# Ledger of designs, part 106: designed miniproteins, single chains, continued (5)

Each design is a single chain, and the fold is of that chain. pLDDT is the mean over its residues in the fold that is shown.

## One batch from the design tools (miniprotein)

Design m19911
Fold by ESMFold2-Fast:
Structure m19911 (fold): chain A 88 residues (1-88)
Amino acid sequence: TKEAKLKAAEHLSKAGNAMAQGNVDEAIKHLEEALKLLEADPGVEESDIRLVRNLLQAARDAKGASPEEQETLGALALIASSVLKLSV
Protein backbone atom coordinates (compact mmCIF):
# COMPACT_ATOMS: atom_id res chain seq x y z
CA THR A 1 0.00 0.00 0.00
CA LYS A 2 2.64 2.58 1.03
CA GLU A 3 4.92 1.76 -1.92
CA ALA A 4 1.99 1.88 -4.39
CA LYS A 5 0.94 5.33 -3.09
CA LEU A 6 4.52 6.66 -3.23
CA LYS A 7 5.01 5.40 -6.81
CA ALA A 8 1.62 6.84 -7.81
CA ALA A 9 2.62 10.17 -6.18
CA GLU A 10 5.83 10.17 -8.27
CA HIS A 11 3.74 9.69 -11.43
CA LEU A 12 1.38 12.51 -10.34
CA SER A 13 4.40 14.82 -9.89
CA LYS A 14 5.67 13.87 -13.37
CA ALA A 15 2.18 14.45 -14.82
CA GLY A 16 2.02 17.91 -13.22
CA ASN A 17 5.45 18.87 -14.55
CA ALA A 18 4.62 17.53 -18.04
CA MET A 19 1.36 19.52 -18.10
CA ALA A 20 3.21 22.69 -17.02
CA GLN A 21 5.50 22.15 -20.06
CA GLY A 22 2.48 21.68 -22.38
CA ASN A 23 3.21 17.94 -22.76
CA VAL A 24 -0.41 16.81 -22.34
CA ASP A 25 0.13 13.31 -23.80
CA GLU A 26 3.04 12.67 -21.39
CA ALA A 27 0.88 13.92 -18.49
CA ILE A 28 -1.95 11.54 -19.52
CA LYS A 29 0.53 8.63 -19.63
CA HIS A 30 1.72 9.36 -16.07
CA LEU A 31 -1.85 9.79 -14.78
CA GLU A 32 -2.79 6.42 -16.34
CA GLU A 33 0.21 4.75 -14.60
CA ALA A 34 -0.74 6.38 -11.26
CA LEU A 35 -4.34 5.14 -11.59
CA LYS A 36 -3.15 1.62 -12.54
CA LEU A 37 -0.92 1.46 -9.43
CA LEU A 38 -3.70 2.64 -7.09
CA GLU A 39 -6.38 0.34 -8.61
CA ALA A 40 -4.05 -2.68 -8.27
CA ASP A 41 -3.83 -2.14 -4.47
CA PRO A 42 -7.03 -3.10 -2.56
CA GLY A 43 -5.75 -1.14 0.48
CA VAL A 44 -5.93 2.24 -1.31
CA GLU A 45 -8.82 4.54 -0.35
CA GLU A 46 -11.54 4.85 -3.02
CA SER A 47 -11.34 8.66 -2.62
CA ASP A 48 -7.67 8.60 -3.75
CA ILE A 49 -8.59 6.46 -6.78
CA ARG A 50 -11.44 8.87 -7.66
CA LEU A 51 -9.11 11.88 -7.34
CA VAL A 52 -6.64 10.42 -9.86
CA ARG A 53 -9.47 9.23 -12.16
CA ASN A 54 -10.93 12.76 -12.18
CA LEU A 55 -7.50 14.26 -12.95
CA LEU A 56 -7.05 11.79 -15.82
CA GLN A 57 -10.46 12.71 -17.28
CA ALA A 58 -9.58 16.42 -16.98
CA ALA A 59 -6.19 15.83 -18.66
CA ARG A 60 -7.84 14.07 -21.62
CA ASP A 61 -10.25 17.02 -21.94
CA ALA A 62 -7.25 19.40 -21.70
CA LYS A 63 -5.75 18.24 -25.04
CA GLY A 64 -7.71 21.09 -26.69
CA ALA A 65 -7.78 23.41 -23.67
CA SER A 66 -6.14 26.80 -23.11
CA PRO A 67 -2.57 27.01 -21.68
CA GLU A 68 -4.08 28.49 -18.49
CA GLU A 69 -6.35 25.45 -18.03
CA GLN A 70 -3.42 23.07 -18.65
CA GLU A 71 -1.30 25.01 -16.10
CA THR A 72 -4.11 24.78 -13.51
CA LEU A 73 -4.48 21.03 -14.08
CA GLY A 74 -0.70 20.62 -13.68
CA ALA A 75 -0.87 22.41 -10.32
CA LEU A 76 -3.77 20.16 -9.21
CA ALA A 77 -1.76 17.02 -10.10
CA LEU A 78 1.17 18.31 -7.98
CA ILE A 79 -1.22 18.92 -5.05
CA ALA A 80 -2.65 15.40 -5.48
CA SER A 81 0.94 14.01 -5.37
CA SER A 82 1.51 15.77 -2.02
CA VAL A 83 -1.83 14.47 -0.65
CA LEU A 84 -0.89 10.86 -1.53
CA LYS A 85 2.58 11.26 0.07
CA LEU A 86 0.98 12.59 3.29
CA SER A 87 -1.45 9.60 3.36
CA VAL A 88 1.38 7.03 3.71
Scores: mean pLDDT 83

Design m19912
Fold by ESMFold2-Fast:
Structure m19912 (fold): chain A 66 residues (1-66)
Amino acid sequence: GEAVKLAAIHEGEELLEKARKDPSVSEEEIEEIERLIKQIKEATTEEEVINLAHQLHQLGKRLGLS
């Protein structure tokens, strides 16, 4: 539902803010976070949102920002 999508966008934007403040995170990694947020915003199905949110969670953990 809409709540799932909004929650995923909010989590993505929080991750992006943390990444922008962390000097160990590359510009390419910041761009990957931005791309995932954009894809979540454009997603039309709950399944797409869940899959993209999962990728965002994995990226956050990989970057040590989770």
Scores: mean pLDDT 84

Design m19913
Fold by ESMFold2-Fast:
Structure m19913 (fold): chain A 69 residues (1-69)
Amino acid sequence: GILSRVIKVKDGTDLNEAQAKIKEATKDIPGVGVTIDKENNSIIIRAPRKENLDKAVEIAEKVIAELEK
């Protein structure tokens, strides 16, 4: 199976820029997927292992926080 986490993003943040930066920042973590949920203004992180998902989510939250400044 695949695990997923949804990260809500502040309204007005560029979701495409967030996705691109998160993909680059998580490129060394195997199996990580990053998807935009435009209707809910969210980023969805997916990974096959909990350890990889938790690490990717930590990185994604930091990237999103910087973009929301």
Scores: mean pLDDT 84

Design m19914
Fold by ESMFold2-Fast:
Structure m19914 (fold): chain A 85 residues (1-85)
Amino acid sequence: SELLQELIEKLRELREKTKDESVKAFLDSLIWYGELALEQNDKEVAISILKLSLRRAKEQVEKNPDNEYLKEAAKALEEALKQLE
């Protein structure tokens, strides 16, 4: 899926821009879930993986409300899910 590849690339760019090691580690986990979703042959399974990733991203945004990179990651996941559904 080109859409999932674009999502993963955007998450990698956010990881490169942040200087916070804990945020980098969290973005690495989102990239891993994105790659896992990309490897799925079942679209519904891929969507379920991305929904789990978005839930985790939203939880991190609530804990870190001033972190721009976490907000951008959550938004990228929401936009990808909207286009896949």
Scores: mean pLDDT 86

Design m19915
Fold by ESMFold2-Fast:
Structure m19915 (fold): chain A 64 residues (1-64)
Amino acid sequence: EEDLEILKKALEELKVPKNLQERILSDFEAGKTLEELIAEARERADPVFLSILEGIKKKVEELK
């Protein structure tokens, strides 16, 4: 499956809120990588969002 499908599955399995799922998917479709989103979360000092993004990255690697 395509990377986007794997990302969607990871978001669903981790029970990420739908609003946050849509934001992450939109950024990914616009060409942002998960690594870039993680860097932005670190810059904002948002530990909750950072934790969610790191969990998503790990889950995506598991599903590949």
Scores: mean pLDDT 77

Design m19916
Fold by ESMFold2-Fast:
Structure m19916 (fold): chain A 61 residues (1-61)
Amino acid sequence: MSEIIDYFRGEDSGVVRGEENVKVKEFLEKYGLPVTGTALLPDVEIIVKAGLTVEDIKKFL
């Protein structure tokens, strides 16, 4: 879990890093959980609850 959060952590510790932000938003929208602003690290917990690893997320996003 922490490993996945660390992967998505940007310079602003509360925000998903810019490179991954769009992909995290697209992933959440695919699961019916749209984010209208910038994706935050707590939003990544939804991905983690799906049982995905860093490798799985990279392949899926």
Scores: mean pLDDT 59

Design m19917
Fold by ESMFold2-Fast:
Structure m19917 (fold): chain A 56 residues (1-56)
Amino acid sequence: GPAMEELKRKAIEAAKALVAQGFSEEQALALVRRDVEGVLSEEELEELIREIKEAL
């Protein structure tokens, strides 16, 4: 739903911001994963990580 789409966008933008600040892609992915794993299902989390990898 719209709330989930907004969460995904914020997570992708957070990952991009971390990489722009000098974190590696792997570090950015790990940090974002920790932040959202408590609010996303396992399936949604894996899909989000895939989307972030494509965006980086």
Scores: mean pLDDT 80

Design m19918
Fold by ESMFold2-Fast:
Structure m19918 (fold): chain A 67 residues (1-67)
Amino acid sequence: MEEEQLKRAEALLKAARIMKKDPGVTADSAESLYQQMDRLAKESSPEAAKIAREGAELAREKAEEAR
């Protein structure tokens, strides 16, 4: 249901924000989160997809910063 997608997207966005600020996170870990959130954005309702895309962008930026 849409509520499940929203909760999952919000949880992953929180994880992405934490990951973005953590200097110990590896590029591989950030890339994995990016792929997971990108997939969620493609499979979710518009509201959940918006949140998932925001988290995916944060994870992508972290992957670039890490390597």
Scores: mean pLDDT 78

Design m19919
Fold by ESMFold2-Fast:
Structure m19919 (fold): chain A 66 residues (1-66)
Amino acid sequence: FELPEGVLSPREGRIAALVAEGKSQAEIARELGISPATVSRHIRRIMEKLGLKSREELRGFITGEV
């Protein structure tokens, strides 16, 4: 799977990449200097934009594995 440029904002793309690396909401929040609740909201928005149902599907979509 290939992410078209512009589907995700730069911030959403960074969050998606960190999810693909297996990082938790708390780890992503710490790295970006935002709250875990904000990370959770961004993950939901990313999944809605991409039509995905789970973090595992999001990871597979970003990494192109499964």
Scores: mean pLDDT 73

Design m19920
Fold by ESMFold2-Fast:
Structure m19920 (fold): chain A 132 residues (1-132)
Amino acid sequence: SAEEYYKKGLEYYKQRKLEEAVEYFEKAIELDPNFAEAYANLGYVYAQLGELEKAREYFEKAIELKESALAYANLGVVYFQLGDYAKAYEYFKKAIELDPNYAGAWYNLGLFYLATGAVEEAKEYFEKAKEL
């Protein structure tokens, strides 16, 4: 089933076997083209492989199928790595708006502010992430 392939993809990902993780997430998507979580994890694996355009496409597809704070935050990280800071900020904001308790999005905005020289704002966002 699509779910069984997805589960195997997660197991390979946990073992840092990224090529096998990609293969099994792709098999899950072939059986269920609406499997939002498989698209999101494929985006995440491609981001770790440095294939940022593929990561962006897969996260955008995941969000089209099912919005999640995690997918928005990860898309923000991809846009940041692509140098599109305006898009990065907007997607980090969308992640917080969708789930204000998602510590990862607060942490990502902290890193964004730190990278752009706003050290005091970065501290505030890191403290918020720790409190969640």
Scores: mean pLDDT 89

Design m19921
Fold by ESMFold2-Fast:
Structure m19921 (fold): chain A 81 residues (1-81)
Amino acid sequence: SEAEEYLKKATEYAKKAKEAAEKGDVEKAKEYMKKALEYAKKAAEAISKLSKEEQEKLMPLVEEATKEAQEAAEALRKALA
């Protein structure tokens, strides 16, 4: 589904943002974080069109994307300190 593809892309870019931040490449980390947030927004819009049952099936991917985004944000915050 489009929602699943967007969630996977959001997770992918969040992981790339974290790796860039840990390497000290703040500018690259910001660009990857921007892409992660863009795909997260597209995923949310796609999910909003689904039934409650279909939304529940996607919750593990939503939780993974959220976790990776939080870890990327923390890594970027530490790189900026």
Scores: mean pLDDT 88

Design m19922
Fold by ESMFold2-Fast:
Structure m19922 (fold): chain A 56 residues (1-56)
Amino acid sequence: SVALESAKKGIEAAKAGDGAAGLAGGHEALRVGSQDPEARELGEKAIELGKEALGL
């Protein structure tokens, strides 16, 4: 639950142009939700979108 919320907030932040918040949300989702495949997928997506927002 916390991992999924972190990933979703990270994705929304990255879409709004806050790549740093996107990375933070994605990394938090991967650390807390390591046993939840959905949290891992959304966390990785947040990291990908965060990198794009930062031009990485």
Scores: mean pLDDT 83

Design m19923
Fold by ESMFold2-Fast:
Structure m19923 (fold): chain A 64 residues (1-64)
Amino acid sequence: MTVTVVLRDAAGEVLAERTVPVAELGAAKAEMLALLQAQGRSGTLVVRDEAGEVLEETAVEPAA
């Protein structure tokens, strides 16, 4: 099974998109979150399955 991980900024623009095996999801999420945090940006990480169903949505903020 594969999943698609989409990283969006605070304006909703897609910054990165990756399709990975479920076993690699944790590593892909960590890399994308680190990219946003290194740039000091806010955004949202969305994980979808092969049918396009949203499995997970995580808000990313550099500060509260």
Scores: mean pLDDT 77

Design m19924
Fold by ESMFold2-Fast:
Structure m19924 (fold): chain A 63 residues (1-63)
Amino acid sequence: AREHLEEGKRLLNQGRYEEAVEAFERAIELDPNYLEAYKVLAMALNALGRTEEAQEVGKRAQE
């Protein structure tokens, strides 16, 4: 989980947003309560223009 989060953040810094989304999704699959992974997944989705998906993912990171 943590290693996938770190890989996703690295990909985000490189502008590789689609690959970052895949890495964050893997982190969430391994740990569904990993709130930080939902937060950075929403950021990557927003960067791709997938705004509705980003909002839904962001809601799961809250409450």
Scores: mean pLDDT 79

Design m19925
Fold by ESMFold2-Fast:
Structure m19925 (fold): chain A 79 residues (1-79)
Amino acid sequence: SRAEIYQRVLPGERVVLLVEVPDSVSLEKIEELARKFGGTVEKLAPGLYRVTVPKEKLVEFAKEIEALGGRIIDAQRAA
């Protein structure tokens, strides 16, 4: 479609999120969630993750993190 052609000309924006979750939330859960939204995850420290997701999925991803008792500490545009 024409929208698909447009996306090829301007690659979809992604955001890099700093995410804090309770100790009850495992890396596996965060990895599965990031994968669900077409993203990637990197563990920085216990309960602290760097997650990259498409900008369009940010709000839905944030709601899922909140449902797990987590929080987005920071959000930056991916280079």
Scores: mean pLDDT 76

Design m19926
Fold by ESMFold2-Fast:
Structure m19926 (fold): chain A 58 residues (1-58)
Amino acid sequence: GSLERRYRELREKIDELIKEAKTARKQGNESEFEKINKKLDELGQELARVRAELEARR
């Protein structure tokens, strides 16, 4: 369903951003690392909301 697709898309985006955050840290780009972590926090909150909705429908 649409929620399961959204959950997978959010997981993929989070995984990609984690890789980008590791690269930014390795390069010493603290500003970029902080920006990516802010995006990860926002996506993590969205993922938690989608997960709660999926669990409520089981």
Scores: mean pLDDT 83

Design m19927
Fold by ESMFold2-Fast:
Structure m19927 (fold): chain A 65 residues (1-65)
Amino acid sequence: GIAALLEAGRIAEEELRRLSEETGKSIAELQQDPELVERVKEIVRRRLRERGYSEEEIEAALAPW
């Protein structure tokens, strides 16, 4: 649902912002790294599961990435 999509976006943005601050790279530059994007997706999946979202909702929320 939309709640999972919004929560996924928030978690991903926070993680990318943290990585940007640590690496000195922009969020746009980090989004061009497929390995970093997959690590961020894994963090989002784990955190959404911990919050009680279904696997279907989690995958739907990550589908635009």
Scores: mean pLDDT 80

Design m19928
Fold by ESMFold2-Fast:
Structure m19928 (fold): chain A 62 residues (1-62)
Amino acid sequence: MEELLKKLKEAIEKKDYVEAYKLLKEIVQRVGSEEATKLLEEAGIDPEEAERLAVKGYLESV
């Protein structure tokens, strides 16, 4: 999980929205949306911003 959070933060910093979407999806699938939100906050990632970027990545992936 630590590695996934680190990769998500790096993807957001690089504006790699497709990668951010994939990583956020994997985190949510492993722990659920409620726990994922808490883990993002603890890692210093804004969950709302991460979700917005993930939606953009999803749209760019299709």
Scores: mean pLDDT 78

Design m19929
Fold by ESMFold2-Fast:
Structure m19929 (fold): chain A 60 residues (1-60)
Amino acid sequence: SKLEKEIAEALALMAYSIAERHMSPEEAAEFLRKLADILASKGFDEVAEKARKKAEELAK
């Protein structure tokens, strides 16, 4: 549903903030890759792709 997607997007943004503040770039990238896999498994493909992109940027 649209509401579920909006909640997933908000939670993903919170996860990005936590990872950026409290993890090394390598740890944050690994965390966000796992988050993306979970989001994709639940059907949140767009949010999952954004999480993968964020992980890719942190791994460089």
Scores: mean pLDDT 81

Design m19930
Fold by ESMFold2-Fast:
Structure m19930 (fold): chain A 59 residues (1-59)
Amino acid sequence: KYDELMEKAGLSETEKEIYRLVEFESLPLAEVQKRLGISPATVSRHLRRAKEKILEVEN
């Protein structure tokens, strides 16, 4: 389960939203920025952090 994986990896609420929109919903980063009302740099930072945390719990 994606939600359980994100929870286990210790994603923040913002990281979970961005990760879900990009990886599960397949939205482009430009659309994620519009959905959340945040800057491109903020989206990229949270997405990178989310992916790093997920990799740490996946073998």
Scores: mean pLDDT 77

Design m19931
Fold by ESMFold2-Fast:
Structure m19931 (fold): chain A 86 residues (1-86)
Amino acid sequence: SLDDLVRAVLAVVNAALAATTDPAVRAALRELEGRLMDVAIDGRAAGRPLAETVAEMLAVLEEARARHPEIAATADELRAVLEAAR
């Protein structure tokens, strides 16, 4: 479900935040969290199929990864979570 996906995404981001004290990495992770949550909120409000919400989240993740190479490891974990939800 979308709620299960949101919970899984937040678990990965929160674990990454707990593992770092680097302000730049923390800022990049919080920016990614916000963007992924916006996609989830918009998808729910519009009644979008889960697969379409996942596709949009994957696009956001790839943009964030390109912008912030320092979070690449966390982005790879998030990609695995999103791919499993397809």
Scores: mean pLDDT 89

Design m19932
Fold by ESMFold2-Fast:
Structure m19932 (fold): chain A 90 residues (1-90)
Amino acid sequence: KKYRNPLGSEPIILKKTVEEEVEERDGVVTRTTTVTLELNPKAGEFEREIALAMALMMAQALVPPSAKEREIEVVEETLEKIVVKSVSVL
């Protein structure tokens, strides 16, 4: 039986890092969350699309429901790494 899955039994995401920074200036509280996913270099296009969707969902889930403004940006998308940044104003 021949498998066409480039990962086999290997994970799509090798490492997940979440960094959070809270800053207050001029009475405005800004929360910045950076989600970094390190990808398996064997991952195909479909697997990378899943990883990107996961990073975006994680970044969105970390925005407080009380946030007045929010912005989510894909900072980096390479074969080895996806970085998504969310900035929210509380």
Scores: mean pLDDT 77

Design m19933
Fold by ESMFold2-Fast:
Structure m19933 (fold): chain A 71 residues (1-71)
Amino acid sequence: SAAGAAGAAAGAAAGGLDGGSEETGKQRYMSGVGGGGDPAGIAAGARLGGEQAGNESGKTTAEHAARYGEE
């Protein structure tokens, strides 16, 4: 989870299109995993893993962007 979050932060910064494009890509990935006919037996694990990874990645990306971002 934490390792995945660090990778997402680097990707957002390197892409130069943080926010819109990067956020959209993450949304599609998570929606695909959840909406793709997830088996009941794995649903809990996949949901927890996907949700945590998505939330952690977003959080780390936001923290990284805050250091370099302009408000």
Scores: mean pLDDT 45

Design m19934
Fold by ESMFold2-Fast:
Structure m19934 (fold): chain A 62 residues (1-62)
Amino acid sequence: SEEETILQEGWDKAVEAAKAGNNAEAIRALRDAVRQVHPDMSDAEITDAVRAFTEARQAAEA
């Protein structure tokens, strides 16, 4: 789906930033992707969604 594509692109960008040692940019990329998919979410909801998405992705890669 389009939402899955946006989240995948955000994840790929975050992984690239994290590999470069730029954790702030990695977090920004994930937040931007989640906000694009869910524009009506609050900042707190975005934070929770980013955490859940990151944990799910890391578990899938392990």
Scores: mean pLDDT 80

Design m19935
Fold by ESMFold2-Fast:
Structure m19935 (fold): chain A 59 residues (1-59)
Amino acid sequence: SLGVELLMHEAGLSRETAERVAELARAGRDEEAIELLMREGGLSRKQAESAVAFLREHG
């Protein structure tokens, strides 16, 4: 999906991790998706929150 490809490109996530983030966001497990983006993608909390919102709209 577009969201997975953007997470890989912009946050440097592996496909496996990017797909897991998208799965968590689709399941409504937003805090877990945010924490994973911060740990594995090196994103700030605000960047991770924006990424999760983008995935919910486009993922």
Scores: mean pLDDT 81

Design m19936
Fold by ESMFold2-Fast:
Structure m19936 (fold): chain A 77 residues (1-77)
Amino acid sequence: DDYLQQGQQQLDNTLNHLQDGSLVDPQTGQQLRDQLLQSYRRILDSGSSPQTQRLAMQQASDSIISQLDDSVNQVLS
């Protein structure tokens, strides 16, 4: 439960950056939102151990953040 709230907060912060800075195309922002949520749902539905789920969710989040960082850097370069 707490972990889901933390993940939702991270998603919210990411979306606020997209909305406030207009640094990413709305279509790309929506794709990233859907990818993160789908990944989290899939991981939680897997029935894996809590440790495995936590690691997988961390990797999914890191992947989305890296994609955002790359997109912002390309625009600002």
Scores: mean pLDDT 68

Design m19937
Fold by ESMFold2-Fast:
Structure m19937 (fold): chain A 62 residues (1-62)
Amino acid sequence: SGRERALALLREYAEQMAKKFSEALGLPATASVELVTPDRARVTIKVGDKTYVEEADLSELG
């Protein structure tokens, strides 16, 4: 389904962002993607002691 593809793209994007943050700041970074609703996902990126949260509408990605 389009939602499965959108989630896969979001996970790839989140992993790339975490890598860029880790390289730019010299800090460990991790990323996770979770469903908040059927049509909305939450992307969480931890960089050192900081946590960044973004939400994405999956209907716009699929």
Scores: mean pLDDT 80

Design m19938
Fold by ESMFold2-Fast:
Order: sequence, then structure tokens, then C-alpha cells
Structure m19938 (fold): chain A 55 residues (1-55)
Amino acid sequence: SLRDRLAELVARHDRLLADLRRRVEAGELSPEELERMTREIMRVGDEILDLEREL
């Protein structure tokens, strides 16, 4: 269902944010990795907003 997909995307988004925060704090991110992770977070966020509009 759309609600199940939304819940999965929200959980994924939360995990991506937590992973980014942890890796920034550890100093383990290259500029290229930071850019890639930021793009992925933004993409998932956009998908969440689109699905919320449909619900």
C-alpha cells in the first residue's frame, strides 16, 4: 500500500540521516561521499513528500 511504502521511505530517510551524522562526527566522509549521501537523502525526502501528497 502507499502507506506501507511511505513508512519504509521514512525509515530509510531516518537511517540515512543517522548514518550521515555518525560518519561526519567520525571524520570518515570524503567530499564525493558527502555529495552522494546528500543527494540520496534529498531524493528520498522528495519521494516522501510526493507520497504524502497522494495520501
Scores: mean pLDDT 85

Design m19939
Fold by ESMFold2-Fast:
Structure m19939 (fold): chain A 90 residues (1-90)
Amino acid sequence: SLGISLAVSLLVSVLVVLLAYPHLQTLGSLPIPLLNTQGLSGAQLQTLYLVVIFVVTFVLTFLAIYFALQQQKRLLVTLGIALGIALVVF
């Protein structure tokens, strides 16, 4: 169900952003290869990092859950989500 995939992806993305918030100072010092962060203030850079984390996590979780529902590969989805969360909690 698309509704379930959207709801779970939104929940996971919000949780990931909340876990990333305490690490914004460290994250804000890292360049993002796809984005030019030169000339941005600290607040703008931190907001950019939060938005990127939210969007990437949302898309990856949505696709993973959608494919798991269609292919019944629950273990691969669970493992992928767990690894993503573990990397962000770092």
Scores: mean pLDDT 63

Design m19940
Fold by ESMFold2-Fast:
Structure m19940 (fold): chain A 57 residues (1-57)
Amino acid sequence: REELIRELSRLTGLSPEEVARMVEALRNREDFPNEGVAALLDERGRRLLEELGVTLR
């Protein structure tokens, strides 16, 4: 779980703590405040989010 957050932080350029907050926001189906987070919506980012228990479909 923490390793997936680190990978997401590498993809987005955000800290692991910021990524954890974004994962929580996604579970509540809220929009991302930062354009750099667009990488999370890519194929690899989606797979990492699914491993963290977030569904984007």
Scores: mean pLDDT 63

Design m19941
Fold by ESMFold2-Fast:
Structure m19941 (fold): chain A 62 residues (1-62)
Amino acid sequence: SIETDIYLSLTVMKATIYRKAGDLEGAIKTLEEGLKYLKEKGAREEDIKALEKMIEELKAEK
């Protein structure tokens, strides 16, 4: 839905801001909270997998 699409976009933007500020922990928490919400709202499987991959990548940078 448009609501989950907007939420996904905002979540990714917020995580990107944290990452650029050097706050990898904040970026990861933002993505994990967003993932939980999007799973509860029935977001597309492709979007869920994309967030899971972003979280995995950022955790590897820590």
Scores: mean pLDDT 83

Design m19942
Fold by ESMFold2-Fast:
Structure m19942 (fold): chain A 72 residues (1-72)
Amino acid sequence: LTERQELEIELALELMKLSIFKRYPEKTSIEELEALKKRLEELEERAKDDPNLVKAAKEGIKEVEELIEKLK
C-alpha cells in the first residue's frame, strides 16, 4: 500500500466509527469522541496535500463536534 492509500483506509475506518456513534450515541462517550476528533485532526494534517482527504477529515471533525455538543 502507498502512504496515500494507507491514509484513505485510516480515514475511512475513523469515519465509519463516527457513523456508528452518530447512529448509536449510547455506545460511545464524550471521551471516546474527543479521541476520535484528535485522530481525525492528525489524519487531516497528514493528508494536507490531498484536498479530497482534507475535506473528508474536516467534515468528520465537524460532525464529531456536533455529536459531542448533543451529548453534553
Scores: mean pLDDT 86

Design m19944
Fold by ESMFold2-Fast:
Parts: C-alpha cells; structure tokens; sequence
Structure m19944 (fold): chain A 80 residues (1-80)
C-alpha cells in the first residue's frame, strides 16, 4: 500500500540522515537528504513510483559506496 511505502521511505531517509550525522557530514548535506526524501514522497503521492524508486536507489548506492554527497546530487537531478 502507499502507506507502507511511505513508512519504508521515511525510515530509509531517517537512516540516511542518521548515517550522515554519525559520519560528521555537514548540516547542509543533511538538509539536502531531507529535502530529497520529501520530493521522493511527493513522487510516490503523484503515482510516479519508477521515479521514486530510481531516486531512492541512487541515494542508497551513494551511501553504500561512501559517496553520499554524489548520490544526493544524482537524486536531485532525477527529481527536477
């Protein structure tokens, strides 16, 4: 359901925010992660699930590879 997908998204963005905070990333990057999360949530609400999934995938890939800032930038470009 949309509610389950929203909950998973919120949990995932929260985990990425926590990861950035623990890694000592800038408040600017943390704010950008939150904003990207809100834009992915909007895509879900508008029924654009493919865009939401692609943006989330590039964020998670960036986090996994230690390139979180680059993942955020790629997600921002997708969500334009």
Amino acid sequence: SKNELKLLLEATIGALVMLAWVRGESQELIDRIIEVGERILKAVEEGNLELAEEALEVLLKGAKEGKLAEGVEEAEKLLE
Scores: mean pLDDT 86

Design m19945
Fold by ESMFold2-Fast:
Structure m19945 (fold): chain A 70 residues (1-70)
Amino acid sequence: SKEIEELLKELKELGEKAKEAVEAGDRDTLVELLREIQRLAVEIARLEGLSDDQIAELQALFERRIAEVE
């Protein structure tokens, strides 16, 4: 759908910013960007019809990855 396409575009832009934060060694900015990426990924998953259990697992995976960066 157009809504999912727009969210995927936003996700791509955030991914590019996250790459810049990695290259700059800016861990705090990277964590903030990963939080925003998590928010968009969850929103897309809900729109794609993932179950509450699948969304909870997705959130847990993001939280583990973010903790590894902090």
Scores: mean pLDDT 85

Design m19946
Fold by ESMFold2-Fast:
Structure m19946 (fold): chain A 95 residues (1-95)
Amino acid sequence: SEEEQKRRLLLEAEVDAALAIMTAYILKNYRKDVPEEDIKKIEELVDKINSLVAELRRLYEAGAPLEEIQAKYEELKSTIDEFNKLVKEIEERLK
């Protein structure tokens, strides 16, 4: 059903965002060799991820159409992909 699809997208969004936030936390607190500029970029992407999850949750609570929820989920997914690419680039530089 459409309602099941909306719930699934929200749950997937929250899980994906939580994993990205946890990765950022580990990089910021357990790596001693990450440059301050890279930490700033990580923080900016985490802020954007948090904002997009909040927007997606708001759309869900407002009963927005599935297409609108899907569009916001794709924005979030794209931002998480950008975050993961940055993390990979940082790890490759620190080898």
Scores: mean pLDDT 88

Design m19947
Fold by ESMFold2-Fast:
Structure m19947 (fold): chain A 68 residues (1-68)
Amino acid sequence: GAKKEELLEEIRKLLEEKGVPQETIDKIIKALRDSGLSVEELEELLKRLKEVSTVDEIENVVVRIIAS
């Protein structure tokens, strides 16, 4: 739905602001979209991503939310 696409766009922008490489961002957004995450799960991911600084921390947060 529109809310999921808005959250995916906010996540993309946040990752760009943190200096994550564009190819890595594209892989993350594709993985999130393919995983069928709920609006609530994407909102929790966005909140957690605001608290981390490195690409490794970002990837670990993404893997954890997808696996949960």
Scores: mean pLDDT 82

Design m19948
Fold by ESMFold2-Fast:
Structure m19948 (fold): chain A 92 residues (1-92)
Amino acid sequence: MSPEEQAARREAVLAGQARMGELWRRVRADAAELAALSEEAAQRVLATARRGLARVAELMAAGASREEIEAAYDAAAAEVDATVAAERARAA
């Protein structure tokens, strides 16, 4: 692998870690808002995020393709968004 390829791989890993951190920051904010209405709703959102990101981490550890990892991340983010929307609708 060339030095340029190694640099690109390191940058991709750092970008992936930043994306996961951004999702966690957003999830914690959504959970804090929901906790004011229902602590159980906040716990369900956090549990959904933990499951999704655990799948992403498992794929990364298994050496899955970039496409597989990105698809799993997108699925995790979508599942979190759907859970937040459902809990907000339930609280209304």
Scores: mean pLDDT 77

